# Designs tried in a protein design run: designed miniproteins, single chains, continued (4). Part 105

Each design is a single chain, and the fold is of that chain. pLDDT is the mean over its residues in the fold that is shown.

## One batch from the design tools (miniprotein)

Design m15872
Fold by ESMFold2-Fast:
Structure m15872 (fold): chain A 61 residues (1-61)
Amino acid sequence: GAAAEAAAERADLYAAGAVARGTISPEEASKLGLEAARAAEQGDAEAARKYADIAEQMFRS
């Protein structure tokens, strides 16, 4: 649903930002994005949001 897709997009954006800041590798960012996208495909907004929150924490580190 839209909420899970929005959370997956948020995870991808923060993961990309964390790579730009040197906090995580591109491989780690790709894994976070893939897990969030998979949760969104399953309609699991809660799981997608958790991956987005992880990515945001990495970005803020």
Scores: mean pLDDT 84

Design m15873
Fold by ESMFold2-Fast:
Structure m15873 (fold): chain A 93 residues (1-93)
Amino acid sequence: SMSELQELIEEVQKEIKEFLEKHSDTLSESTKKVLEELINNRDPAMALLTAIALGKEDLARRLEELLREELGLSNDDSELTKPVSEALKKFNK
C-alpha cells in the first residue's frame, strides 16, 4: 500500500541520517549535500537506489516489492525492475 511505501521511505531517510551522523567527520561537503537532498526527496525509486547503495538488502527488497505492486509492474518481463533485481541478487553472495 502507499502507506507502507511511505514507511519504507522514512526508514531509508532514517538510515541516511544515521550514516551522516556516524561519518560526519569523514564525508566531503558535497557528499553531505547529496545525502541531505536524498532525505528531502521522497521519491520511491530514489529511496530504493539509496537503500541498495547503503547495503540495506532487506529494506531494498521490501521497497522493490511494494514499488512493483503500487506501479502495477509484473514480476515477468519488466525492463524497469530487471536491473534492480539483478543488483539485489549480487548482494546475496
Scores: mean pLDDT 70

Design m15874
Fold by ESMFold2-Fast:
Structure m15874 (fold): chain A 65 residues (1-65)
Amino acid sequence: SRFDRVLAIVKAWIRSLHRSHPELSKEELLKETRIFVDFLAKEYNLSEEQKEALLKEAEKLIEEL
């Protein structure tokens, strides 16, 4: 689905950002991720519910880094 593709993009982006900027705290990673998710939600015409679901999955991934 479109949602699953966007989720994969978000997860890959978070992992890439964490590797390239190991100095960033989890709070800073989350802040940057929120901005990126906002951009992707607009670009892919995601609903507010889909955007919230993306953020929850992103938060889980960041906590496990």
Scores: mean pLDDT 87

Design m15875
Fold by ESMFold2-Fast:
Structure m15875 (fold): chain A 114 residues (1-114)
Amino acid sequence: SMKAEKAKEAAERGALEGGGEAAAYMGQGIAKGTTKGGGYRSGSAAGASGGGAYAGSKYFGDEDAARGAGAAAASATLGGPESGKMGGKGGEEGGKKGGEKAAEGGREAGEAGE
């Protein structure tokens, strides 16, 4: 149960860090003509979702599975057919970067907690 608690804490921390980084990246994209504010929100959500999925999976799966889960969650959060309306390519890149940052934060939190 200790691993489950640490996984939850890592997921929460990773989501916060990834969301913030994705939001900063998407803010720049919006200034350059990405979606009318939607890119900022979808980038933040993608980073948070990806980081959470990675951190949660990390404690119960291997590293490759965790990274795959994080990438999939970030992509899903950017949306399917609607992703172009909600963030376009800027949202996708922001979500990817945010997910990677959140994954790193989740990993560090897990290691420090052990």
Scores: mean pLDDT 50

Design m15876
Fold by ESMFold2-Fast:
Structure m15876 (fold): chain A 64 residues (1-64)
Amino acid sequence: SEERVKLAEETVKEFPNFAGAHLGLGTAYDEAGKRDEAIRWYEKALELNPDYEAAHRRLERVRA
């Protein structure tokens, strides 16, 4: 929902260097059906933590 995206955006603003916050925002967009936005934020999570398995798996699923 839009509400979940808004809350996740605020978490990223509060914790900009936390890869988990970026993964959370990607997940919120994915659940809202915003695939392109979800992909961008999963990629941002991987920029902070390239070995982030959860982000790799979510990118694979959203692109399928």
Scores: mean pLDDT 85

Design m15877
Fold by ESMFold2-Fast:
Structure m15877 (fold): chain A 60 residues (1-60)
Amino acid sequence: SKEAAEKAAKEAAEAAKKGKTREEGVELAGKALKEAIEKYKLSNDDAQYASIAALDAIGK
């Protein structure tokens, strides 16, 4: 669902903040997104939405 995708994006953004560099943050966000997709059983569309939202938040 969209709510689960938003949760996944938030978890990825929080993981990115733990990174000391942008590169480390992106890698941590990717790992957190993969775990959240499996945990929430996101559809392909919801997983894509979560990935885009997380990258947008990191890019700022």
Scores: mean pLDDT 78

Design m15878
Fold by ESMFold2-Fast:
Structure m15878 (fold): chain A 109 residues (1-109)
Amino acid sequence: SAETLIWYAKQLKRLAEEVIALAEKYDASEEAIALAREALKLAEEAIKLAEEGKLEEAEKALEEAEALLREAIDLLIEEAKKRNDKEAALEAEELSGLLDIVRAIYKIE
């Protein structure tokens, strides 16, 4: 439904903003920030598409946003490991877990 797509898009938008904040906090690569910013744009586009009744296009935008967000989080984890930064690694892993939880809730029919 449009309401479900909009809910998921808002969750992905929030997660993307948290990934950007975490990347800036730990001086992560511009690549991680760029991926999260693109995910944010796609999540915002998905909200507009769902509001217009373009549900298939909205779903595709959300799939792309999710993939980019996972890639951004994976980069944060790898960068934290290279620095031996346990706190940064923990916070990035927590965002990974939250993305999995949000996706699982989104898939409830």
Scores: mean pLDDT 89

Design m15879
Fold by ESMFold2-Fast:
Structure m15879 (fold): chain A 55 residues (1-55)
Amino acid sequence: MSRLERLRARIREVFSPDEAALMDRLLDTAAREEDPELREFLLAQVEREVAEAEA
């Protein structure tokens, strides 16, 4: 299972449908990012938001 697949699963478990849609858009942006440093930054932001929601 990829890092993106794990994040999408966690998003669906912790957020409302509207919030999950916003987070999925951020993940889609990260998945399409060609700059590895910007991609990592975007993924880290989503991971932080998910971790805070899980706390």
Scores: mean pLDDT 81

Design m15880
Fold by ESMFold2-Fast:
Formats: sequence, C-alpha cells, structure tokens
Structure m15880 (fold): chain A 75 residues (1-75)
Amino acid sequence: KKKVVKVTVEIELEIDGKKATYTRTFVSEDPELTEEEAKKLAEGSLQANVDLYKRLGGKEVKATIKSVKVEEVEV
C-alpha cells in the first residue's frame, strides 16, 4: 500500500478592495508532505495568481491563505 496526501486550502483573494474566498484541493504522492510544506507550495501558487490579476488591470491584489487541511489516504 502507498500513502497519498490530500491537501485542501482555503484562500481569500482581494482585488481592489473586493474580497472573494475559494477552496483549492490538490493531491501529492509524497507521503511525508507536512502541513507546513503544503502551505508553502500553496503560497507559491498564490503569488503567480496575484501577478496575473495585476497584469489584467488589478491595481491592488492580495491573496491570503486562511486554512490548510492535510489528509493521508492509503491506496
């Protein structure tokens, strides 16, 4: 049996004073992935999205991680 890590991240995105929250889920085959490491990976992805929205005309764009949930599943 192999372990798979499922990560669920709740994100708040603020564009020019307008706030929206959304949830992202991803799966990692690294059984040793910690909640801290998963959060850092999510933060890297958020920066790319912030840069994209700024290029699309957002004058002030901020993304914040509100929660991270890490679940191990055996397959």
Scores: mean pLDDT 72

Design m15881
Fold by ESMFold2-Fast:
Order: structure tokens, then C-alpha cells, then sequence
Structure m15881 (fold): chain A 72 residues (1-72)
């Protein structure tokens, strides 16, 4: 695994933690943080040539954005 692909996976893991907190406590700011982390993960994964990780991160962005809208 390249450093960039590993960085993308770490960003996804951090995003999942913030998403879990945002959903548990209905905290929009934590969901916004998760979305930012997932967007960065998608960018890093794509730059690394890991299309699978990039698509996973992009799906996580869309899913988290929908969850944020449901809390608003």
C-alpha cells in the first residue's frame, strides 16, 4: 500500500468516528467534520490511483450529507 492510500484509509477511519458521534448525539458539526474528512480521503485516494478507495470515500460523502440533512 502506498503512503497516500494509507493516508486515505486513515482519513476514512477518522471520518467514520466523527460520523458515529454526529449520529449518536445529533451533532451537525461532527457530521460536517466527517464529510470534510471523507472528501479529503477521496481526493488523496484518487491522487494515489486507488479508484476503489476514491469511490468508497465519495459514497461516504453522499451518505453522510444525506444523514446531515435528515438532522436539520
Amino acid sequence: MSKEALEAEVLIALGRMYESLGLKYKDVESLEKAIELYREAARVARAAGDERLAREAEKLVRDAEKKKEELE
Scores: mean pLDDT 85

Design m15882
Fold by ESMFold2-Fast:
Structure m15882 (fold): chain A 80 residues (1-80)
Amino acid sequence: MEKEIKELLEKAEKYEKEGNYEKAAKYYIKAGNLYSDMGEYKKARELYEKAYEYYKKAGDEIGATLARMAASVAELEEKR
């Protein structure tokens, strides 16, 4: 799983560097989901917050809303 997260983060950073903010956000969401599956809710939340900012830069209001909701859920799980 850690290798999979690393590959997803490398893809997110590549798309970010290319200015493809929508794809960068999607890969940050995928990495955040894997951290959430591992119980690493703080790391998941940080990645969902990055995805939110990149969806905003892409003009994807639906993606931004979903990323913000995922970050909020991860924040609640952090406090368990």
Scores: mean pLDDT 86

Design m15883
Fold by ESMFold2-Fast:
Structure m15883 (fold): chain A 88 residues (1-88)
Amino acid sequence: SKFDEVKKEIISLLNEAKTAIENDDFEKVQEIIQKLRELAEKYPEYKTIIDSIISTLEFLYNKYKRGEITKEEAIAILDNLIDKIKSL
């Protein structure tokens, strides 16, 4: 389905975000957030779900940058988010 295609793209981008966090590649995380925003504009019927994912990723990343959570905790939260998306 169209949603299965969008889901696969979101999961791919979130896996790239995990790798970027592991490597402290802050520019890559911002690039991934921008790609998610572009995906929300391309698929307005899924905008609410995609915007929620973007908000979660931004909140998580900002907590990590402030030292409020560990890298391991950030990755675990992203893994949980990916699993939730897979189940949709």
Scores: mean pLDDT 87

Design m15885
Fold by ESMFold2-Fast:
Structure m15885 (fold): chain A 59 residues (1-59)
Amino acid sequence: SIEEKVRRALKELGVELDDESLERLIKEVESLNGDLEKEAEFLSHLTGKSKEEVLEALR
């Protein structure tokens, strides 16, 4: 599921979010229709991690 994927990636990146931020993030990632490139860009901007690091966490 997208929620499990996002939770795992955030854990790997060392990012802890409150429930409200996490719910919003999951909805945004879901709206990207599995476009890994866009997902990585979005998460990179949100977490401050590099796009490459985010891509590695999502695979």
Scores: mean pLDDT 75

Design m15886
Fold by ESMFold2-Fast:
Structure m15886 (fold): chain A 93 residues (1-93)
Amino acid sequence: GAKEKLKEAIKLILEAIKLALQGKFEEARELVEKAKELAKEAEEEYPEAAKLILEAAELVLEAIELLEEGRILEAIGLILRAIGLLIEAERLL
């Protein structure tokens, strides 16, 4: 159901963060894009949680670009914000 899709999206974004920190940027982006699709599919039933997950996904994509540029501290800041949004989203489920 929609709730299970959002929980899966959260898990995918957390795995993407792990992969991005390991320098596996393409694999990380693929997981973020899959998470975005799952969140969009659940948006009608869980609009607030889906919105938080989509915002977290965009922050992680921006963090990946910053990591590729060597802007590590700025990327970590975005990753921490994304994790905060995912925690808030999970509390709504």
Scores: mean pLDDT 92

Design m15888
Fold by ESMFold2-Fast:
Structure m15888 (fold): chain A 84 residues (1-84)
Amino acid sequence: MSEEEKKRITEELAERIREILEEDGVKVLKAEARVEGDTLIVEVLVESLDLSEEAAHEIARAVAEAAKKLGAKEVIVRFRTPAQ
């Protein structure tokens, strides 16, 4: 898989996660996805961790699909709020 394909898949995943969260009424400050070795890392910065079960399921599905396309063996998903 090319670096361009990896970038496209991770960028599409980050945008999809942002869309799901914003449709659920959650304000997204930053959404990033990257691959380190065999690990897909997703980091999402939100103003509040007020997330529906439906949105959580859609995010999990999107992450799983992206991980399969990338051949990732591990997935790390981190949700953060501003510390200050």
Scores: mean pLDDT 82

Design m15889
Fold by ESMFold2-Fast:
Structure m15889 (fold): chain A 69 residues (1-69)
Amino acid sequence: SIEDLIKFIESLKTDKFYSLTPEQAEELTLLLLPLKLSEEQKKIVEDSLNHIKSDEDVEKLIEYLKSLL
């Protein structure tokens, strides 16, 4: 669910790492698969994940995902 995806993204902030490990990348794929996202929504999420450099970037992505609930 989108809520599970939000929790995963919040965990990236807690780990103080903004690049995904192979294990985290696999978990992200499994979380994204059941979501019925539009092409535009998928692009926004993927682009955001590829550009996470700070806690503010994590927070912006979380707020975007909350807007989809």
Scores: mean pLDDT 71

Design m15890
Fold by ESMFold2-Fast:
Structure m15890 (fold): chain A 71 residues (1-71)
Amino acid sequence: SKIEKAIELIDEAIKLPGVTQEARLLLNKAKVLLKEGKVDEAIEYLRQALSLTDNPEVKKLLEEAIKLLEE
């Protein structure tokens, strides 16, 4: 349930303008890791994607996803 909600937030972030190809690849890798149950590794990729974006809406969605996964 938390994993599914985090994936939804990541998908919303990917659809926003200003997401670079590099950030998009990191977000897609995080989604794959979440589907595999590798939550800690997924959080690392989400934090990397977060560091590559200046879009405040993308940052908000990714921070919400990370917080949800960290409980």
Scores: mean pLDDT 85

Design m15891
Fold by ESMFold2-Fast:
Structure m15891 (fold): chain A 80 residues (1-80)
Amino acid sequence: SPAVEEIERLLEAAIEAFKQGKRDLALFYLSAATTLAMLERPELRDEIEKLTSEAVQAIKNGDLEKLEEIARRFLELVRR
């Protein structure tokens, strides 16, 4: 799915921005991925919002391992 490929790219961009210490940019890419995911899969809105909230907290807390875990779960969710 072109939309799932774009969500994957946006989540990868968020992780890369986070690794570079660009946390506001990471949050921006995460927001873009979340918006696209909710447009493509509106039936998964609640699950997407929960994972997004967890990812925002991981970014704010500086937790790369948690951010990578949540990004993986996010992709698994939207591929269902």
Scores: mean pLDDT 90

Design m15892
Fold by ESMFold2-Fast:
Structure m15892 (fold): chain A 73 residues (1-73)
Amino acid sequence: MLTEEEIKEKAIELLKKGIELYFQKKYEEAKKYFLEALKLLVKNNIFDGLFEFIKGTILLYFPELEKEIEKII
């Protein structure tokens, strides 16, 4: 079982990978990594400043994902 710190590190890693894919114009893959980062935090009941930061970052890159995020939360 991952610790809260390890879960947060993994979420940040997924977010970074999503950003890399976005700049490679791999938008569908980027969306999957962004949503996976958020889902990882939600699954572990982490709704702190990192959760808000990741959610805000996703909406900045893909504002159309607002409804998808609402279904995850």
Scores: mean pLDDT 85

Design m15893
Fold by ESMFold2-Fast:
Structure m15893 (fold): chain A 75 residues (1-75)
Amino acid sequence: SDEAEALRALLEEFLREKGVPEEVVREALARFDEMVAAGEAPGAAAQRVLDELLARGVITSRDVMDFLLRAAALQ
């Protein structure tokens, strides 16, 4: 879907901008693709990926908030 494609592109750009290692970016995108393919709403899939990265200490709560604000602007 257009929403899934836009959120996937934003997620990739955002994680690279925040200095997340390329391997972790690829894992995050694969996880997003897996959840969307399984029928998850794209916004929910993106939130779950961010929550998983936050739990691992890869990103901060501030980064999650920054992403959600950017994602809201896509609507």
Scores: mean pLDDT 88

Design m15894
Fold by ESMFold2-Fast:
Structure m15894 (fold): chain A 59 residues (1-59)
Amino acid sequence: SAFEEGVAAARALAESLPASTWPALLARFKAELASGDFPDERTRQVAEGAVAELERRLG
């Protein structure tokens, strides 16, 4: 699913970067999700997946 793609992308990105950067990544993805300015529903679900993965890693 688009959500699962977002989870996978955020996981790969987080693993490629220092853990100290993860809070900033979460803030960026949350800001994008809060904007509500998505070309389609699928893109929004990808953003939701990315936020969920980073929240899981930090919480």
Scores: mean pLDDT 80

Design m15895
Fold by ESMFold2-Fast:
Structure m15895 (fold): chain A 97 residues (1-97)
Amino acid sequence: VHDPSKELVTEIDGIKMYYKALAGAKIVLEGEDGRELVLVQISPDPIKEEHLRVGWRRMRERGAKRLEVTVEDGVATFTDEDGRVERLSHEEVEKLA
């Protein structure tokens, strides 16, 4: 679904990402490839573009269509639709971004 009124949030590895919806306490971003990144604010820690880059790369590597991202105490947690969980420190995220 391509709407010319879609808000562009960022671009990662040549893939544009748009604001799709606010689903309860979650912000949903949609890439041009139809994958969704769900941002969940569980702590005061901000979800940065580095977290978005790593999340999109992991989704493509796994063939996942949806990934949930949380950040707490400097640790980013990525959970796909199959319940696979990956936790990365700030240093690991910077290295992979």
Scores: mean pLDDT 74

Design m15896
Fold by ESMFold2-Fast:
Structure m15896 (fold): chain A 79 residues (1-79)
Amino acid sequence: SSMREQERENIRRAILRAALELIEERGEEAVTTRQIAEAAGVSVGTLYSHFPSKEALLEAVREAEAEGERRLAELRARQ
């Protein structure tokens, strides 16, 4: 079971990374779920199994960015 959970998490992270990179390069409105799936190396069906909509995917990306910004701010404060 842990192996399937790890594979699922690896795919989810690949999708989020691809989405973040494409949004940074092209802007949120210009990016499609098809382009994100292609960049992540997964099928569109696989992407939808992890994120049921573009809106759900964008929310997860925003959550990941907010967490990253908080961690960077904490590291900078420790200078």
Scores: mean pLDDT 80

Design m15897
Fold by ESMFold2-Fast:
Structure m15897 (fold): chain A 84 residues (1-84)
Amino acid sequence: SENAKKALEHIERAGVLAVLGRRDEAIEHLQKAIDYLKKINTPEAKKAIEHVNRAIEALRAGDVETALEHLRKAIEYVKKILEK
């Protein structure tokens, strides 16, 4: 799925940007990931969106560690879409 691949690219970039303290850019990439995931009508895509939204909330609160945990979970769900 091209949408799943694009979502994964944006989530991975957001993780790097979050570690570098580039919060607003990380959030912009996560919002793009959500747009791609919304085009996929699977339970795994819905779970990935949930975790990406939790990561955005954590980043806005300044909690990078919690954000990265949620991005890791989102990546697990996106990879499940890519395997099928």
Scores: mean pLDDT 90

Design m15898
Fold by ESMFold2-Fast:
Structure m15898 (fold): chain A 82 residues (1-82)
Amino acid sequence: SSLQAQAQALYQQADELQRQSIYYYAQAGLYIMRRSSMKIGGTLTPEEEKKLLELAREYDKKGEELRKQSEQLRKQADELLS
């Protein structure tokens, strides 16, 4: 049915947004790991620490936004099939 086709399209879009969310969370984690490595190596300046923490926060925020959008689209798809 057309409703099944519409729901399938929403599920596919939700899956893509979830994949993007995972990517952003992973990048945030890499910034945290870089900060930790530089701190252990004695090369972490206050300015570099601030920048890495800001980048981690921004990527985490983007990941969270994409995750919520994915969940909303899945809910919409489920409602079309109910």
Scores: mean pLDDT 91

Design m15899
Fold by ESMFold2-Fast:
Structure m15899 (fold): chain A 99 residues (1-99)
Amino acid sequence: KEIEKLEEEIKKDPNNAEAWRKLGQEYAERGDLDKAIEYYEKAIALDPNNAKAWFNLGVVYEAKGDYEKAAEYYKKAVALDPKNKAAQSLLKRVEEKLA
């Protein structure tokens, strides 16, 4: 139901980076991590400063067990939004797993 709404928003404005990010979140919540990555990458291509999209990519790659990529994306999210304490905490967690 939310996916259908987001797809309609994207049909009306395909440059809406936030709608693409939210669509990625819906697929991530359903366990479709590959579609989530595709849509988050689309959001970042449209708005490279969308800190939430970078954070969401980090979360998905961590869920896939790719801690190196998760750390890279969390670092980008923290750099764009230093107030995101969740991104800072998750970055520290994945860096500890890589050490």
Scores: mean pLDDT 87

Design m15900
Fold by ESMFold2-Fast:
Structure m15900 (fold): chain A 80 residues (1-80)
Amino acid sequence: SEELREKARELREKADEYIKQGNLVEAVKHYAEAARLYLEAGDEKEANRLIMVLSILTAEAYLQGNEEAAKAGEEALRKV
């Protein structure tokens, strides 16, 4: 539905803002919820794009030693 896509877009925009603020934990949580809503709306292209972003951010968190963000990203990827 268009309403689900709009909610997903809003969550993605919030996640982008968390990235700008350096809050990676909240960013990955919001990207994951956005991806889930895109999947529910049938927007597989946008969902897969966000899943790729989650994967990259999770990998970067591991490389940087940010264990909290890495765990959050890994949990988020399991739930989409």
Scores: mean pLDDT 88

Design m15901
Fold by ESMFold2-Fast:
Structure m15901 (fold): chain A 62 residues (1-62)
Amino acid sequence: GPIAEEAARLAREAGEAETAEEAEKYVRKIQELLKQASPEDRPAVLAALGEAERALRELKER
């Protein structure tokens, strides 16, 4: 659904982020989408959140 598609887009942006600050901004946006997600969209939003959190972690370890 639209929320799952937006979450996937934000996760991609987090993966392309050059700084931890920018990646964290996308993580926060996906967390807000998770609060709005229907049960049908929830698994996809959670997957997107995991990808964004992985990108943030990698940037923080640099």
Scores: mean pLDDT 84

Design m15902
Fold by ESMFold2-Fast:
Structure m15902 (fold): chain A 76 residues (1-76)
Amino acid sequence: SAAKLEEAKELAREGARLRAEVAEATAAGRGEEKVAELEERVRELEERLQALMDSLDAESQAEAAEAGKAALAEAL
C-alpha cells in the first residue's frame, strides 16, 4: 500500500541520517556511550524497517531503498 511505502521511505531516510550521525560522532570522538546510544537507535530502526520491507513488493522495496541512499548521500 502507499501508506506502507511512505512509512518505509521515512524509516529509510531516518536510518540514513542516524548512520551519518554515528559516523560523525565516531570521527569527532564524542565518547563510547554516545556512539553506543546512536548505534542502538540505528538497530531498532533497521529492525522496524526490515519488518515493513518484508511486507512490500520488490518495486516498493527498491523505491524505499533509493530514498535511504539519497538521504545518506545528502547527509554525508
Scores: mean pLDDT 82

Design m15903
Fold by ESMFold2-Fast:
Structure m15903 (fold): chain A 70 residues (1-70)
Amino acid sequence: MREAEEYFKRGEEAYKKGDYEKALGYYGRALLLYSQLGDVEGVRRSLRKLAEVMEKLGDLEGAKNLRESS
């Protein structure tokens, strides 16, 4: 649990700094860990953040797919 939350926070820090590639990696790691834990809210939160990062990177279709999943 702490590990998933830690990666999520690192994703937030990277996003705030404009490092969208690092944010993508950290949120993706958080998503994987929350999924393994069965934390539905953590999964949804991570998917929403990944969609935001993908929009910043210009991947509008990928972002749409993630938003529809969350």
Scores: mean pLDDT 80

Design m15904
Fold by ESMFold2-Fast:
Structure m15904 (fold): chain A 56 residues (1-56)
Amino acid sequence: GREPSERALEVARIAHRALTELKLDPETVGRIIQEALAKGLSLDELEEMLRKKAEE
């Protein structure tokens, strides 16, 4: 099988921070990550989407 990419590990770390620091629901974090990856967004744009969701 293919080894996980460094990008995949960075996404996992961003998800963990969103759960622990932003206190977002796991399902919400998962949906935002899937949307960002489907749109080909950068990690910075992913973090921005998570921050905006936490501010709602």
Scores: mean pLDDT 78

Design m15905
Fold by ESMFold2-Fast:
Structure m15905 (fold): chain A 93 residues (1-93)
Amino acid sequence: MEGAERAEAAAEEAREAGAEAAAKGAEAAARGAERAAEAGSEEGARRAAEGAEAAAEAARRGPEDGRSDAGGAVAGIGGAVEAGLLAGVPPGE
């Protein structure tokens, strides 16, 4: 449960930073964390929270180039995928 809350907070921070790609990645990680928590995978929820936090950090570092924003989005999506795998959910959901 705490992992999902951390991921959601990170997604909100990324949105406030104005990095749209990183914010979308953080939101994907937050969704992954919630699903992992519902499946009873605290490890998966934690992984997704870490991905969301990485996306928020990329947003705050300043997307001086589009790579920073894309990197944040990739980190968030990666966290969501890991959370799904640890919860027994197929990748791509």
Scores: mean pLDDT 62

Design m15906
Fold by ESMFold2-Fast:
Structure m15906 (fold): chain A 62 residues (1-62)
Amino acid sequence: MYEITVLKDNAGFDAAGRIYKKGDVLKATNPVLKSDGLIEFYSLETGKRGVVGADQVEIKEV
């Protein structure tokens, strides 16, 4: 399991239309860094796909 800490406002969004903001902490599985600098993951809270900028978050395995 992974914990994604959002460091900046408008760091990304999920397939449910949630926009991530500074201070959000996301529980996730399968974070994958893409060639465009985005990280794609599955949210454990919503069960939906999310995307964040790799330079806008901190990821910790927990």
Scores: mean pLDDT 81

Design m15907
Fold by ESMFold2-Fast:
Structure m15907 (fold): chain A 62 residues (1-62)
Amino acid sequence: SSKYASLEEYIEELKKKIKEVYENGEEEAEKAVKEIEESESKMFTVLEKKLEVEVKKKEKEA
């Protein structure tokens, strides 16, 4: 992961590699791709929620 500029780039690269494997190992790769896509969506939700908390804290300081 330290080789990639961001977590998003890391996940995209990982998805590409799994999709390549999909041609040879269809069932396992399909499940892994779905889990990664779901995890990616959840990651964005967590980051957005953290941002909301920080904004609310600064509003209370005003």
Scores: mean pLDDT 64

